# Designed miniproteins, single chains, part 40

Each design is a single chain, and the fold is of that chain. pLDDT is the mean over its residues in the fold that is shown.

## One batch from the design tools (miniprotein)

Design m1368
Fold by ESMFold2-Fast:
Structure m1368 (fold): chain A 60 residues (1-60)
Amino acid sequence: SDVENQQKLAKAGGYLQDAWDRAKAEGPEAVEEVRRLQQQISQLAQQGRYDEAYQLARDL
């Protein structure tokens, strides 16, 4: 449902923010990796693949 998809995207955003905060502490290579994963998550969400986007974000 749209509500479940919106909740998954909101949680994915939270996982991404946590990953960014960790990566900034680790260094430029970690930041670049999170940037790549963020792009992939965004592409999956844009394709309607919300479960895959959420799983990728959760595993960050």
Scores: mean pLDDT 86

Design m1369
Fold by ESMFold2-Fast:
Structure m1369 (fold): chain A 90 residues (1-90)
Amino acid sequence: DYEKLVERGKLAVDSAADLNGLEFSEEQLEAAGRVIAEALIIAKTKSKEEALKYARDAVEALVAQGVLTEAQGEVVLKVAEAAIDTLESE
């Protein structure tokens, strides 16, 4: 379920942000969660390489639009990379 993947992505990003001394608004967590959810779907249906490219491009767009700071974008990318790597371990 896409909505459940988004919610899990939001929780993972929020946790990682706390560890890095960063705070995300609910709107920022929603945007980040959607990136994580879509990247995981791409990793399952296409490839890890395409999923990582999607995540990088999507985060770069969110930073360019002012939705995320560059530091917040780095946290989202690290979470996406870890989540994709975990899928390959199955």
Scores: mean pLDDT 84

Design m1370
Fold by ESMFold2-Fast:
Structure m1370 (fold): chain A 65 residues (1-65)
Amino acid sequence: AMESIERLRKEAERLEQEIRTLDQHKALLEKIYPGDSEAISMIEQQKKELETRREELLNKMKELT
């Protein structure tokens, strides 16, 4: 259904926004606490998880087209 594709697209856009927010947060942490590798690694891990979720949604959209 066209509605399901639209739903997946909106969810992917939401994940993209969350990834951008994490990128901004990471940049700020690197500036304020240089050398806090643990905090930076946690943000990078979270970002990768969101990127994986987004890729899964995009793949589902391709399957529906």
Scores: mean pLDDT 78

Design m1371
Fold by ESMFold2-Fast:
Structure m1371 (fold): chain A 100 residues (1-100)
Amino acid sequence: SKEQIIKEVENALKLAEEAKKLVEEDPDDIEKQTKALVLLTAAMGSLTLVARLLEKTDPELAEKIREVIKKADELIKKGKLIEAADLVIKFSKELIEYLK
């Protein structure tokens, strides 16, 4: 349902915002960086589910979501956790507005 999709995007947004806060509080804290990585991975998982749910009704949006996930993953692999979180946050906010 539309409500279920919105809830999954809201979950991704919340997880990415929590991840950003952890890295910003102490960027050199390995434990906080590890927790942020787990949260960002969970956020990308929620967006992956959203893309799957939209595949038949809005395949172009599903592909756009997958492209954002790929860009976020590339940023994470470069150690750019704040930039990855910002990308997920911005996209999730835009996606929630589009879906409402």
Scores: mean pLDDT 89

Design m1372
Fold by ESMFold2-Fast:
Structure m1372 (fold): chain A 55 residues (1-55)
Amino acid sequence: SSLPAREPTPVQREIAEKLREIGDGIDRGIKEGQEALKQGGSREEAMELIRRGLK
């Protein structure tokens, strides 16, 4: 069968998976930071939650 696009290599798939894990961590941190701000939290508290998401 013909492929509509270039097939990703195993290395490209591994990189994509690792980037997804990093992105998920960042996304969680941002969501927690936004939630804290909505609940009347400080900017410093929101930034701390974002930093935790990056780790």
Scores: mean pLDDT 71

Design m1373
Fold by ESMFold2-Fast:
Structure m1373 (fold): chain A 95 residues (1-95)
Amino acid sequence: SMAEEARERGREVGREEAQIVLDRIERQSGKPLSDLFKKAFIESMSRETGELGVQLYKLQQVGADSSLQQQLSLGTIQRALKAAAEAVAEAKKKA
């Protein structure tokens, strides 16, 4: 469906935006992030942006235009950072 296409497009945008954020964090810290952290961050971001893609598709059906990037909030990034930190903490607890 067009809504599922919008979700997948949203997920793709989220993966790209997540990579930009992760690259910026590594550049600013001078330290590489773990693969586990990066994976959890990307998964959290893409999930939220996928759902946002569906909402934007619905808004476009009523003539309201907006971009995924313009609708991304600091809260989306903050939730992705929390999810990534929790994934790393869980892995350390099991090691």
Scores: mean pLDDT 82

Design m1374
Fold by ESMFold2-Fast:
Structure m1374 (fold): chain A 67 residues (1-67)
Amino acid sequence: SMEELEKLVEKLREVVELVKRGELPEALAIDLMQHDLGLSRAEARELLENPTDENLRRIAERALRRL
């Protein structure tokens, strides 16, 4: 649903922001995104390298389709 998509996008945005601020190590962020948010490690790395709104939405939509 749109609500589930927006919720996942918001959670991913929060993780990315914590990494940008140096408050969360990249390796731990990748583990959190993989184990708790349903991303692959490759998707998690892509988001941390290029955290655009387009990539956040695309990756979130793909993850939700797998759940």
Scores: mean pLDDT 85

Design m1375
Fold by ESMFold2-Fast:
Structure m1375 (fold): chain A 76 residues (1-76)
Amino acid sequence: MKGDAEKGKKLFEEYLASMFQLRGKGGTKGPDLTGISDEELIRMLTEPKKGGGTLPDYGLTEQEIADIVAYIKTQR
């Protein structure tokens, strides 16, 4: 699925920025996401839909997850 980095930035700021870091800046509750693999990012973001995630279940769609991953890739 094609990710949209601009939409992903807004989604990251809304749902993830308080918990996670990008490029060493951001929340301290979770890891820095800059160096995490695309596969692990997708796994982390889809886990709420599987009932075993570490994030609150925000009801993120597959497209929204792809958008967030696309944004994080721009920060590498």
Scores: mean pLDDT 69

Design m1376
Fold by ESMFold2-Fast:
Structure m1376 (fold): chain A 60 residues (1-60)
Amino acid sequence: SLGEKLRKANKIIEEVAEKYGVDVEELRQAAAPELQKLINAGASDEEIRKKVEEIAEKLK
């Protein structure tokens, strides 16, 4: 379900925020529109992680 995919994406956000030393809420808000696009396109966990890491790098 979409909710399950979103929960998994949130876990990736938490892990990436810790790795990059950025605020998890700030990263979640910044990543939300891009994650919605990726999830709707059927992106893999690896593709989602890569996009979240790119966003985290910009916030750092």
Scores: mean pLDDT 82

Design m1377
Fold by ESMFold2-Fast:
Structure m1377 (fold): chain A 61 residues (1-61)
Amino acid sequence: MASRITSLALLGVAAQLEGRNDEAARHYEEAARLAEDESSVWGQSALDLAELYRKRAEELR
């Protein structure tokens, strides 16, 4: 998968640890969107990753 997905997820974790839940949610949403875009290449693994990050973003809202 693209390293950008991992970078966005890490930014989300960092923001969440700092109590910036809205910013964390935005980073997770972007990571999920990129993972969905990569689903044509990586298939189900990318979709599973997208669902994980999207759910985490929703829980932080």
Scores: mean pLDDT 77

Design m1378
Fold by ESMFold2-Fast:
Structure m1378 (fold): chain A 100 residues (1-100)
Amino acid sequence: SELEINLRLIGSILRAIGLEFDARLKGDEELAEEARRLAKLLVEVMNNEKLTLEQKQKIVDIADDTLVQAERLFRQGDVDGAIETLREGIKQIEEILKEA
């Protein structure tokens, strides 16, 4: 449902903001910038009236998988891996936005 997808998008936005905050506290500025970029992109997705529910579902699934993996890598001390994971997820979301 649209409500379920919007609630999941809000959840992913809050998780990305949390990752930005945690990264900044540890001095990982590049990771914080990529996490912030994902959060901003997801806000754009939520407000984009041209996107279908199917496209928004694909985007939130990518965002969830991306954040789970990036958070795991960050906790393991693999900051570079977390950055690359965020960049790849953002790229996949941007490609869906080009189709809209």
Scores: mean pLDDT 91

Design m1379
Fold by ESMFold2-Fast:
Structure m1379 (fold): chain A 61 residues (1-61)
Amino acid sequence: MDKEKALELAYNTAVLLLRQGKSREEIKEAIRLTAKGYGVELTDQEIDELIARAEAEVAAR
């Protein structure tokens, strides 16, 4: 589904950018642009929750 694919790509983008040392603000913008590419508009809360999950993934590795 387009929304699920957009969320997966946004999550993978957040993980990648976190590993590259990008700022939270840069990651939020990248996530918004990724989701918009699939016709999905994410709320600030959804973006923050996605970044929190990505931060947990990076910390666990």
Scores: mean pLDDT 79

Design m1380
Fold by ESMFold2-Fast:
Structure m1380 (fold): chain A 60 residues (1-60)
Amino acid sequence: DEDLILRLAREARQAVAAGEMSPEQAGEWMTAALAAAGIPRRARVEVRDDGRVVVTFEPA
């Protein structure tokens, strides 16, 4: 379900940029949401030195 993955990534980036979530919290939230949807992936969220928020997906 790529639409769900893209939506979660967008929400995570917005929450981290707004200071409402840490990158670690955003990654954990996305991973839990994907698991609840039956998608066996782990999400990693990082903030780069230039302020860019990057989301990557790994196999579970």
Scores: mean pLDDT 78

Design m1381
Fold by ESMFold2-Fast:
Structure m1381 (fold): chain A 83 residues (1-83)
Amino acid sequence: MTAKVVLTPETLEKDLQELRKALEENDSVEVFVEKVSPEIDRQMIELAKNIARTEGYEVVEVDEETGRLTFEASELAKERRAR
């Protein structure tokens, strides 16, 4: 099942922890950025991408207008999780 995570500027630290947990437990994760301003929206999108990349996830889809991101575990990340 695809995990869903919402990022908001008010709760960003907590939401990033939820994102890391979702990435650890799921091969597919959907992220929704709560849009407040172009500058903050961009920063939240880049933070989500960077966290996904460090966990070995591929950025499959980015919809900047809706703030939706889709991450999928790479084969290498799946193998590392199994060991």
Scores: mean pLDDT 79

Design m1382
Fold by ESMFold2-Fast:
Structure m1382 (fold): chain A 120 residues (1-120)
Amino acid sequence: MITITVEGVIDTRDRSAEEIEALLKENVEDSVADLRAQAPAGATVTAEVKLEKISDDEIRATVKVTVNSDDPELAVRAGLAFAASLMAAGARRIEVKSDDPEVTEAIREALRAAFGADRV
């Protein structure tokens, strides 16, 4: 079992907090479904979305993912999918943490390769 937390700050000037929440929840649900379809038998993926108002123009969005599998590649794919969802919603930088340091670094390296070092 691996727990991953992906967090970003999103500007609300161009999209309301309600629109950002709806977009994130839809993208997260789609990502969970895709990951479950690719997962080995008996593996589970669950995700929770939390939004917190930081200022009048900014929200902090957090996606907490639990992967009940010994497959570290599934955990890395989950971290990448949810980071991409946050970036699509307008997050400029992504903070990634997990209870596995190797999974954390693999996600960070993949994000730097895909989106640039300034985004991680």
Scores: mean pLDDT 80

Design m1383
Fold by ESMFold2-Fast:
Structure m1383 (fold): chain A 80 residues (1-80)
Amino acid sequence: PVVVTESDLSPEQLAAIKALEKKAIELGKNNASKKEVIELLKEAIALLDQMASDPNLSPEAKEAVKKEKERLEKKIKELE
C-alpha cells in the first residue's frame, strides 16, 4: 500500500486549505466563537470536495484528499 500525504495534492490548493485552517486556529486562540472556527474548517472541506471532483486527479491524490477531509471533519467534531 502506498502512503498518501498532503504532498500528493496541488501545492496552490493545499496552501489555500492550510491558510483557512491557520485562520481558524488563530480565531480559536483569540476566543472567537466555536461556530466561526467550524465555518472556516467547513470552507476548507468544500475546497477539498472541489479537488476530489477533478477527473485528472491521481488515485493517490484522491486518497490524500479523502484523508485530509476526514482529518478536518474530526477537528470539527472535537470542537462541537
Scores: mean pLDDT 72

Design m1384
Fold by ESMFold2-Fast:
Structure m1384 (fold): chain A 65 residues (1-65)
Amino acid sequence: VSSEVAGKLLAVSLTVEKSVDVKVEIKGDEVIIRASNVSPVAQAELEAAKENFERAGLKIEVKLE
């Protein structure tokens, strides 16, 4: 994918990390979001991040523990 997509992923990652205690990993065009002991609010924010990534044409995986 393009550098513009990568930049957008970084922006979304920073937003999620500021709001919730999560870790985001990017592998090629796939994004993996991991979170432990997530609250309902944090879960909603992770879903919003997933929608943004999918709109950018990327594969998203959300892992909750």
Scores: mean pLDDT 62

Design m1385
Fold by ESMFold2-Fast:
Structure m1385 (fold): chain A 87 residues (1-87)
Amino acid sequence: RQAEAEALRRFGELLAAAGRAAGVPEEVIERARELVERLAELAAQENPDPEEIERLNEELKPLFQEIVEALSPEQRAELSAGLRALS
């Protein structure tokens, strides 16, 4: 539970770093980070609301897609490697 929350926070850090390197607008990066942090808070709870998790994931998907699409092939590979290291 705490390990999942920490992994989500590290994911948010990697995503934000990749987005900034790719020149993604700070507003998009901040919104994605807010959603990831909220997911991390829920992951730390004993009885998180599954509907809230689903809603946050649905909100995060288009922002994640926007960030990934802005990445160069090299930046995308770096993000992928970072995400795999969290496994």
Scores: mean pLDDT 79

Design m1386
Fold by ESMFold2-Fast:
Structure m1386 (fold): chain A 74 residues (1-74)
Amino acid sequence: MTLLDKAGQYGRTLSRLDAEGRPVSDIPADQRDALSQVLKTAKDDMDALADMMAQAGRDEAAQQVRETAKRWAK
């Protein structure tokens, strides 16, 4: 599986555990690590995109991208 596939499995596992009344700590560490890596890479890419948008005079769009990237970095 790709790193992105494993990150996607985090969401499915979370939904399944919630439906079963099981704790989030039951999510496999590899899925949590994959999600963290994808979010970090996405944040770096989004920061670069926001810089390009700001240079093009799209300051509001750049700000929204930066805010989204900050949330994903958590």
Scores: mean pLDDT 69

Design m1387
Fold by ESMFold2-Fast:
Structure m1387 (fold): chain A 81 residues (1-81)
Amino acid sequence: MAEEFLAASDAAVEEVDAALAAGKSPEEILEELKRRGVVSEEEAEETLKKLSKLEDEKQKEAILKKTVAEAAMAQVLDKLE
C-alpha cells in the first residue's frame, strides 16, 4: 500500500518536472492535469490561490508537486475502496 502511494506520488512529480523542463508554466501544467482528471477543479483553484502567495518560482514548483502528489495518492486510495 505505501509503495503504491509513493509510486503514484513519484510519477506525478516526474511528470511535473518533465513539463517544467519543456517550458510549461506551473499554471499551464495545473490546467493540463485538471483536464486529464489528475487534479479536480476545486484542487486546481486552491492551488492557484497558494501560488499567488508565492513569488519564488522554486516554491511554486514545490507547491505544484505537493498538490499533484497528494491528488495522485487520493485517486489510488479511492480506487482501492
Scores: mean pLDDT 74

Design m1388
Fold by ESMFold2-Fast:
Structure m1388 (fold): chain A 83 residues (1-83)
Amino acid sequence: FPSFISEEVLKKAEHVTIYFIYSPNSEEDKKLLEEIKKLLDELGKKYTIIYIEEKDPNVNPRIKPSEEVLEKLEEIALLIGKE
């Protein structure tokens, strides 16, 4: 997930697509996801959340995801952009 989320950007968008890169054993990541969902629901925005697991425990996905995750994000972005 991008480190810099702007509420102003979220308010201007009609539909928000969130790529949530998470560690499966992180309670902080689970809590953050729930807080983001609540915020979007309160703003009445339509949103899509795409879940991507970061398998490398030594990588901070909020700074720079692993190469495998980046490649997957590019594939998903290309597919969505054609719809």
Scores: mean pLDDT 60

Design m1389
Fold by ESMFold2-Fast:
Structure m1389 (fold): chain A 81 residues (1-81)
Amino acid sequence: SPMNELIKKLTKLQARFIGAFSEAELGIKTKDQKLLAQTLQDVDELIEELKELKSKTTDPKLKAQIDKMIGELEELKKKLE
């Protein structure tokens, strides 16, 4: 069903979200400029994919969850820039 496809996509994006925060923390702690630059690119791609996913759902609970993730990634992006 379209809803199951959206949930499956969101679950994959949630795994990438966790990975981006972990890589950012590691890059900051180790002062790894190459890792931080890669993480910044991954964050930008995640924000765009989450915005696309949000446009494909009418479920207010899923929209709220996606908006929270986008907000947290935008704050992370400011920290990495």
Scores: mean pLDDT 88

Design m1390
Fold by ESMFold2-Fast:
Order: structure tokens, then C-alpha cells, then sequence
Structure m1390 (fold): chain A 81 residues (1-81)
């Protein structure tokens, strides 16, 4: 669960790291709420994606770390199902 957070922090995407940490905490406390996330987390996701796109446009060398974080997050979700 920590792999995605570590990758996003290494990429300099703190909004994605915070979002991943919040999603992991929610899934551990209430798995059904994680499947239907509150609007606050949906809005945070959209903002994090926009900020990350701007970061990657400025420094595309960070993409491998962002991609690794996304792959780790996807694997964690698949394992939880």
C-alpha cells in the first residue's frame, strides 16, 4: 500500500501521494465507501490529476515515477477485490 505513496512523493506529486494515502486509509476503514468515494475525494482526485499534468509538462522525466505509483495503486486495488 505504501509503494504508490512513495512513488508519487519521489515524483514530486504531493497531491497524488496525499490522495493515495487517503484512499488506502478509507479502504482499510470502510471498503464500501472506498468504492463510492465522497465528493471531496473525487474533487481532490481531479485537482491532483490537473496539478500532475502541469508538473509532467514542465518535467517529463518524472513520468516513470508517476507511472510506477499508478501501477502500484492499481495492483493494490485489484488485490483488495
Amino acid sequence: AEEAVAHFRAAGAPALADLAGRLYALAAADPEAALNPPQELVAAHDAAVAATRELLAADPSRWPLVAAGLAALQAAVAAAL
Scores: mean pLDDT 71

Design m1391
Fold by ESMFold2-Fast:
Structure m1391 (fold): chain A 64 residues (1-64)
Amino acid sequence: MSKEELDREVDLAMARLALAVMLRSRDKNTSPLSRDIALLDRVLSVEPDNAEARALKAELEAQA
């Protein structure tokens, strides 16, 4: 396995974890919208086809 493949797998795992945390904490989220949007951009850079991340980003951008 190349370093690129390992980095992608780690990023995918972190992206999925970050998305799960964001969805769970959304109701009590005190973070600024810019931070959450930036995190979702990171998730989408690794998983551009992640429908949940795309939907959440669109919703947060609508609030901004």
Scores: mean pLDDT 66

Design m1392
Fold by ESMFold2-Fast:
Structure m1392 (fold): chain A 96 residues (1-96)
Amino acid sequence: SPEEALQRAIDAAVAKHPEYRDVLTEAAEKALSQKVRNFDDLVLKFLYYFYYLAKEAGLSDETIYEIAADVLNALGYNATLLDAKSAIEFVKNLYE
């Protein structure tokens, strides 16, 4: 399921970035608690919550983009740092 795919990607990202476990886990839980239309909507909601929770935790934009790229790659996207930045800029505008 889309929910299981996101959970596996978060587990993989947490294994790579154990210092950011709490932010990654909380962002995934918030995204999964929302009514989503499809897998893309779920991923965009995850990126939105992840960005704002990570900023609140004191992470720089650069660090957030690096971790987001790793999550997107764990989900099967060939995402660069620039792709992750563009996706985050998109979700910020979507929810303004």
Scores: mean pLDDT 86

Design m1393
Fold by ESMFold2-Fast:
Structure m1393 (fold): chain A 97 residues (1-97)
Amino acid sequence: MEEAKKIVKELEEISENEDEEKLIELLSKITGVEKEKIRKLLEYAKEGKLPDEELLEVYIKIQVTLQKLVKEANGEEFDEEEVKEQVERFRKKVKEA
């Protein structure tokens, strides 16, 4: 819980400063994903490009990790079913495109 609160506070500070490099570093640290993959995912998002399967899995891992951290920081239970439904909808949309 304390670690989750600290990470959420770091994310809030990064958001206030719009520091993209610090965001990439923090996301890499909490997810274990390489910084280059996270940077590539952000570039694809800015350009409106569809991520390939590898980048899609990176995106999903980031979303799941962030939702879990926010819930833990607030003392709330992480709802695995809601996250699973969001992931399945996203995967279906990517396959449909």
Scores: mean pLDDT 71

Design m1394
Fold by ESMFold2-Fast:
Structure m1394 (fold): chain A 61 residues (1-61)
Amino acid sequence: MSPEEARKHAIETAKSLGLDEEGQKRAGDAAVAALRAGLPPELARTVAEKSAESVKLNEDM
């Protein structure tokens, strides 16, 4: 999985959660950072999902 694929997956997850464009971007950036840190794709995906949830806490409603 490439960093771009991780970013796309995180953005799709953020969209499904109803996050704003800024929230989607932050989730994508977190996924790319996880892969860049050397995490396996499976773990990077988990980090992206958790990051999307964290962003949603700030953009709730």
Scores: mean pLDDT 71

Design m1395
Fold by ESMFold2-Fast:
Order: C-alpha cells, then sequence, then structure tokens
Structure m1395 (fold): chain A 89 residues (1-89)
C-alpha cells in the first residue's frame, strides 16, 4: 500500500543519511523536503499537517551543525509522517 511505499522510501533516505558527511547536510535536507512534498500531493486530507512538519523540519535542519543532527531530525520527522498516514489508511 501507500504507507509501505512511504516507509520504504523514508528507510532508504535514513540509510543514506546515516552514511553522509557534514558536507552532505544540504542534500540530506533537500531530499527529505522533496519527498514530504511528494507525500503531501498523494494525501490531501493531511496536507496541512504535512506542511507543518516541513516547516518544523526546516527549523530543526537550520539549527543543525552536523550530519548526525540532521539524521536525528529526519528520523523524528519520518516517524511523524508515518503516524499521520496511518491515521488515514
Amino acid sequence: GDLELVRHTLERLLEAAAKAKDEDMPTMVGQMITFIEQVKKRFPSIQADLDKLIEQFKARAAAATTAAQVLAAMRATAEEVLALIEKVE
């Protein structure tokens, strides 16, 4: 289902982020935001909540000084995205 596809993609993004260096932080952030924007288009009932998660993630990413901190923000945001989708499936 759509939840399984979203979970799989988030797992792949987190695996890539776990191997990333500090120089990769902008790419990690950009990929996460791009994916949530794609999820938002597929789930109109939770678009407003997903918009809030994007803004919260942007704020957390702007405060991050290491790839490990971006990974932690991505992991937390991924859990929140999955929880929102589970409520509508």
Scores: mean pLDDT 87

Design m1396
Fold by ESMFold2-Fast:
Structure m1396 (fold): chain A 79 residues (1-79)
Amino acid sequence: SAKEAALQALGQAILAENPSVEAALAAADRALKAGASVDELRMVVRIALQEAKKLLSGERLERAERVAEAVLAYLDSLE
């Protein structure tokens, strides 16, 4: 579904080799338009962060954390 594709794209944007705030926020917006809840998006971001902490280190991890934090801040602004 469009919702599942957008949620997957959000996780991939956080875990990408070159993580992008713009790409992650665009994926989050597509998921919301496709009927995803803010809580579903928060869960995807938290899972991606847990994977990043297990698999990544140094600057790569810091970039993933920065993108995740930007998405969480955006979602908090919607409440």
Scores: mean pLDDT 87

Design m1397
Fold by ESMFold2-Fast:
Structure m1397 (fold): chain A 89 residues (1-89)
Amino acid sequence: SLTLTVTTSYDEATGTVTGVARAAQETVQMTVTLQSVDTGRTLATAFAQGEGAVATVSVAAKGDERYQAVGLAKGPDGTVVTATGPVVR
C-alpha cells in the first residue's frame, strides 16, 4: 500500500514555515500544500513524482498565522492517499 508522510515545521530564526511530503512507494503524482489554518487559504503548493518522491514547500510566516501542510499522493494503480502535518507557528 502507498504510504505518505507529511511534516510541517517552523524555523523561528528565519521566520520560515516548511511543508514536506514523502512517499515510500512509487507515485505518479504527489502534492504538498501549505495552508493558513486561521483563514483556510492555500499559500503555496509543490509537486513531485516517482519512486522515493519528496515535495517541499516553504513560505514566510506572517503575523500570528498558524500553518499546516497537507499532502496527496497517487500511485501507479490509481490509489490516492492523503495526510496532514502538525499545525505550527
Scores: mean pLDDT 84

Design m1398
Fold by ESMFold2-Fast:
Structure m1398 (fold): chain A 80 residues (1-80)
Amino acid sequence: SGLREYVEEVVRFLEETIRRIEEEEDLEKREKLLEEARERARETLELLETRTPPSEEKEEAVRRLEELLRRGEEVLEEKK
């Protein structure tokens, strides 16, 4: 479905952003990348919450996005 495709695009964006955070040497740039990832994920989570009915697909998408955000935060902490 179009919604599933959209979620997969957001997941790819977050995974690529986390990779960029891992490779970035400048702490301020890493924090900015994480903030961009958080904003994108927040907008996607709000869309899922407000525009989609409760379903296992929605629950899985929310779980994946939240896990990616946690991973990004862990990478940033490791580099401090």
Scores: mean pLDDT 79

Design m1399
Fold by ESMFold2-Fast:
Structure m1399 (fold): chain A 71 residues (1-71)
Amino acid sequence: SALVEQAREAIEAGDTRRAIELMLEAHRRGDRETLEEILRVAKELGDRGTAGAAEALLSGDELLIAAVEAS
């Protein structure tokens, strides 16, 4: 998807904030599959920050989700 491609570009550029914004857009859409793909890309590229944020959004834990939304 376009969001996954944009997230890959952000991660490759070291723009963790942009990657998180794109994940929050997928989360708002209820697009769990896009979040799982972004997590896969983050792990592939070694971006631990983006990977951790994606795992938080996928967890369904309201406190972890709120922490990502506040970043």
Scores: mean pLDDT 83

Design m1400
Fold by ESMFold2-Fast:
Structure m1400 (fold): chain A 102 residues (1-102)
Amino acid sequence: MEEAEQRIEKAKEELRETLKEVPEVAEYAIELLDEAVKSKDKGKALVEAVGELVDKTKKALEKGTPEYAEEQARRVAQTSARAGGEIISSSDEKARLLAEKL
């Protein structure tokens, strides 16, 4: 239980650190990933969430150089996919452990 919750919090912190220049996108990312774990198709929900975060990051950084925006979007995609996968996996483990106690 505690370890799964710590992994989820660490993943969310890593996502916030990656998106620290666009904190509004960071909070939206956390909300999208939390919703992905409630989806009937978690894998599809994660892919869609990562896509939306990439688009929002590019839009937030559109006043900078295209190269910088693309690099940040790539980092967001990689961090969001990894963090989202961890949140889903740890949430599923937590739910399974709770179900096994019933």
Scores: mean pLDDT 74

Design m1401
Fold by ESMFold2-Fast:
Structure m1401 (fold): chain A 100 residues (1-100)
Amino acid sequence: SSELEKLKKEVLKVHEELKAFAEENGIKMEIPSKEELESLSPLELAETVVNLTLELHQSLPKSTSQENREKVWKILQRATSLYNQILKLLGVNKLLAPPR
């Protein structure tokens, strides 16, 4: 569906922002490549990126600036919002499907 493909692209942008933040701030975590993530379904991709943003948030050093903590929190909020949008779209489609 065109809406799921749009949401998938937005999740991939969040992945790029997450990866850039981790690399720029020297945070050691295993982040899958864009190519690996592009092979996933929209829901699997969104779940993976939410889990990666949670790991990033938990991995922040105590010395991390307030600005950088807020930046990671905003990444996490966007990842979670996109996950919820994908889940709702898939849930609504399942609930509205007539019984076969």
Scores: mean pLDDT 82

Design m1402
Fold by ESMFold2-Fast:
Structure m1402 (fold): chain A 65 residues (1-65)
Amino acid sequence: SEKEIAEKVAEKTGVSLETAELTIRMILEHPDWSQTEIGERVAKETGISLTAATLAVSEARKLLK
């Protein structure tokens, strides 16, 4: 389930579960956006660094495949 993927992203990257869930939602709603574009949106909404956000996007994309 998407919740299980979010839990794994949070564990692997150190972001909160809420941030991981938002990251997965942004990826699924915006399949044509780059890792950086999704990362910028997640960073803006959560206040985490762009580096942390882009790492979360990368890990989420690996698990969604």
Scores: mean pLDDT 85

Design m1403
Fold by ESMFold2-Fast:
Structure m1403 (fold): chain A 69 residues (1-69)
Amino acid sequence: SPYQQAAQRAAQALNRKAEELEELAREYEKKGEENPEFREEYMFKAESLRHAAEVLRQTAQEILAQAQA
């Protein structure tokens, strides 16, 4: 249905954004390992980005579940 297609596109966009945030989180995790003096700051940034990505992935799953109801 057009609604299911719209839901699929929305979910794909959210998952794509989550992947971008997860990749940025990996970059901050690497910077934390390379810069021990700033490890806590970089790890906090990485954790915040991973949390945001998790929220986006959860929202994508909820949109898909609602479209199949």
Scores: mean pLDDT 89

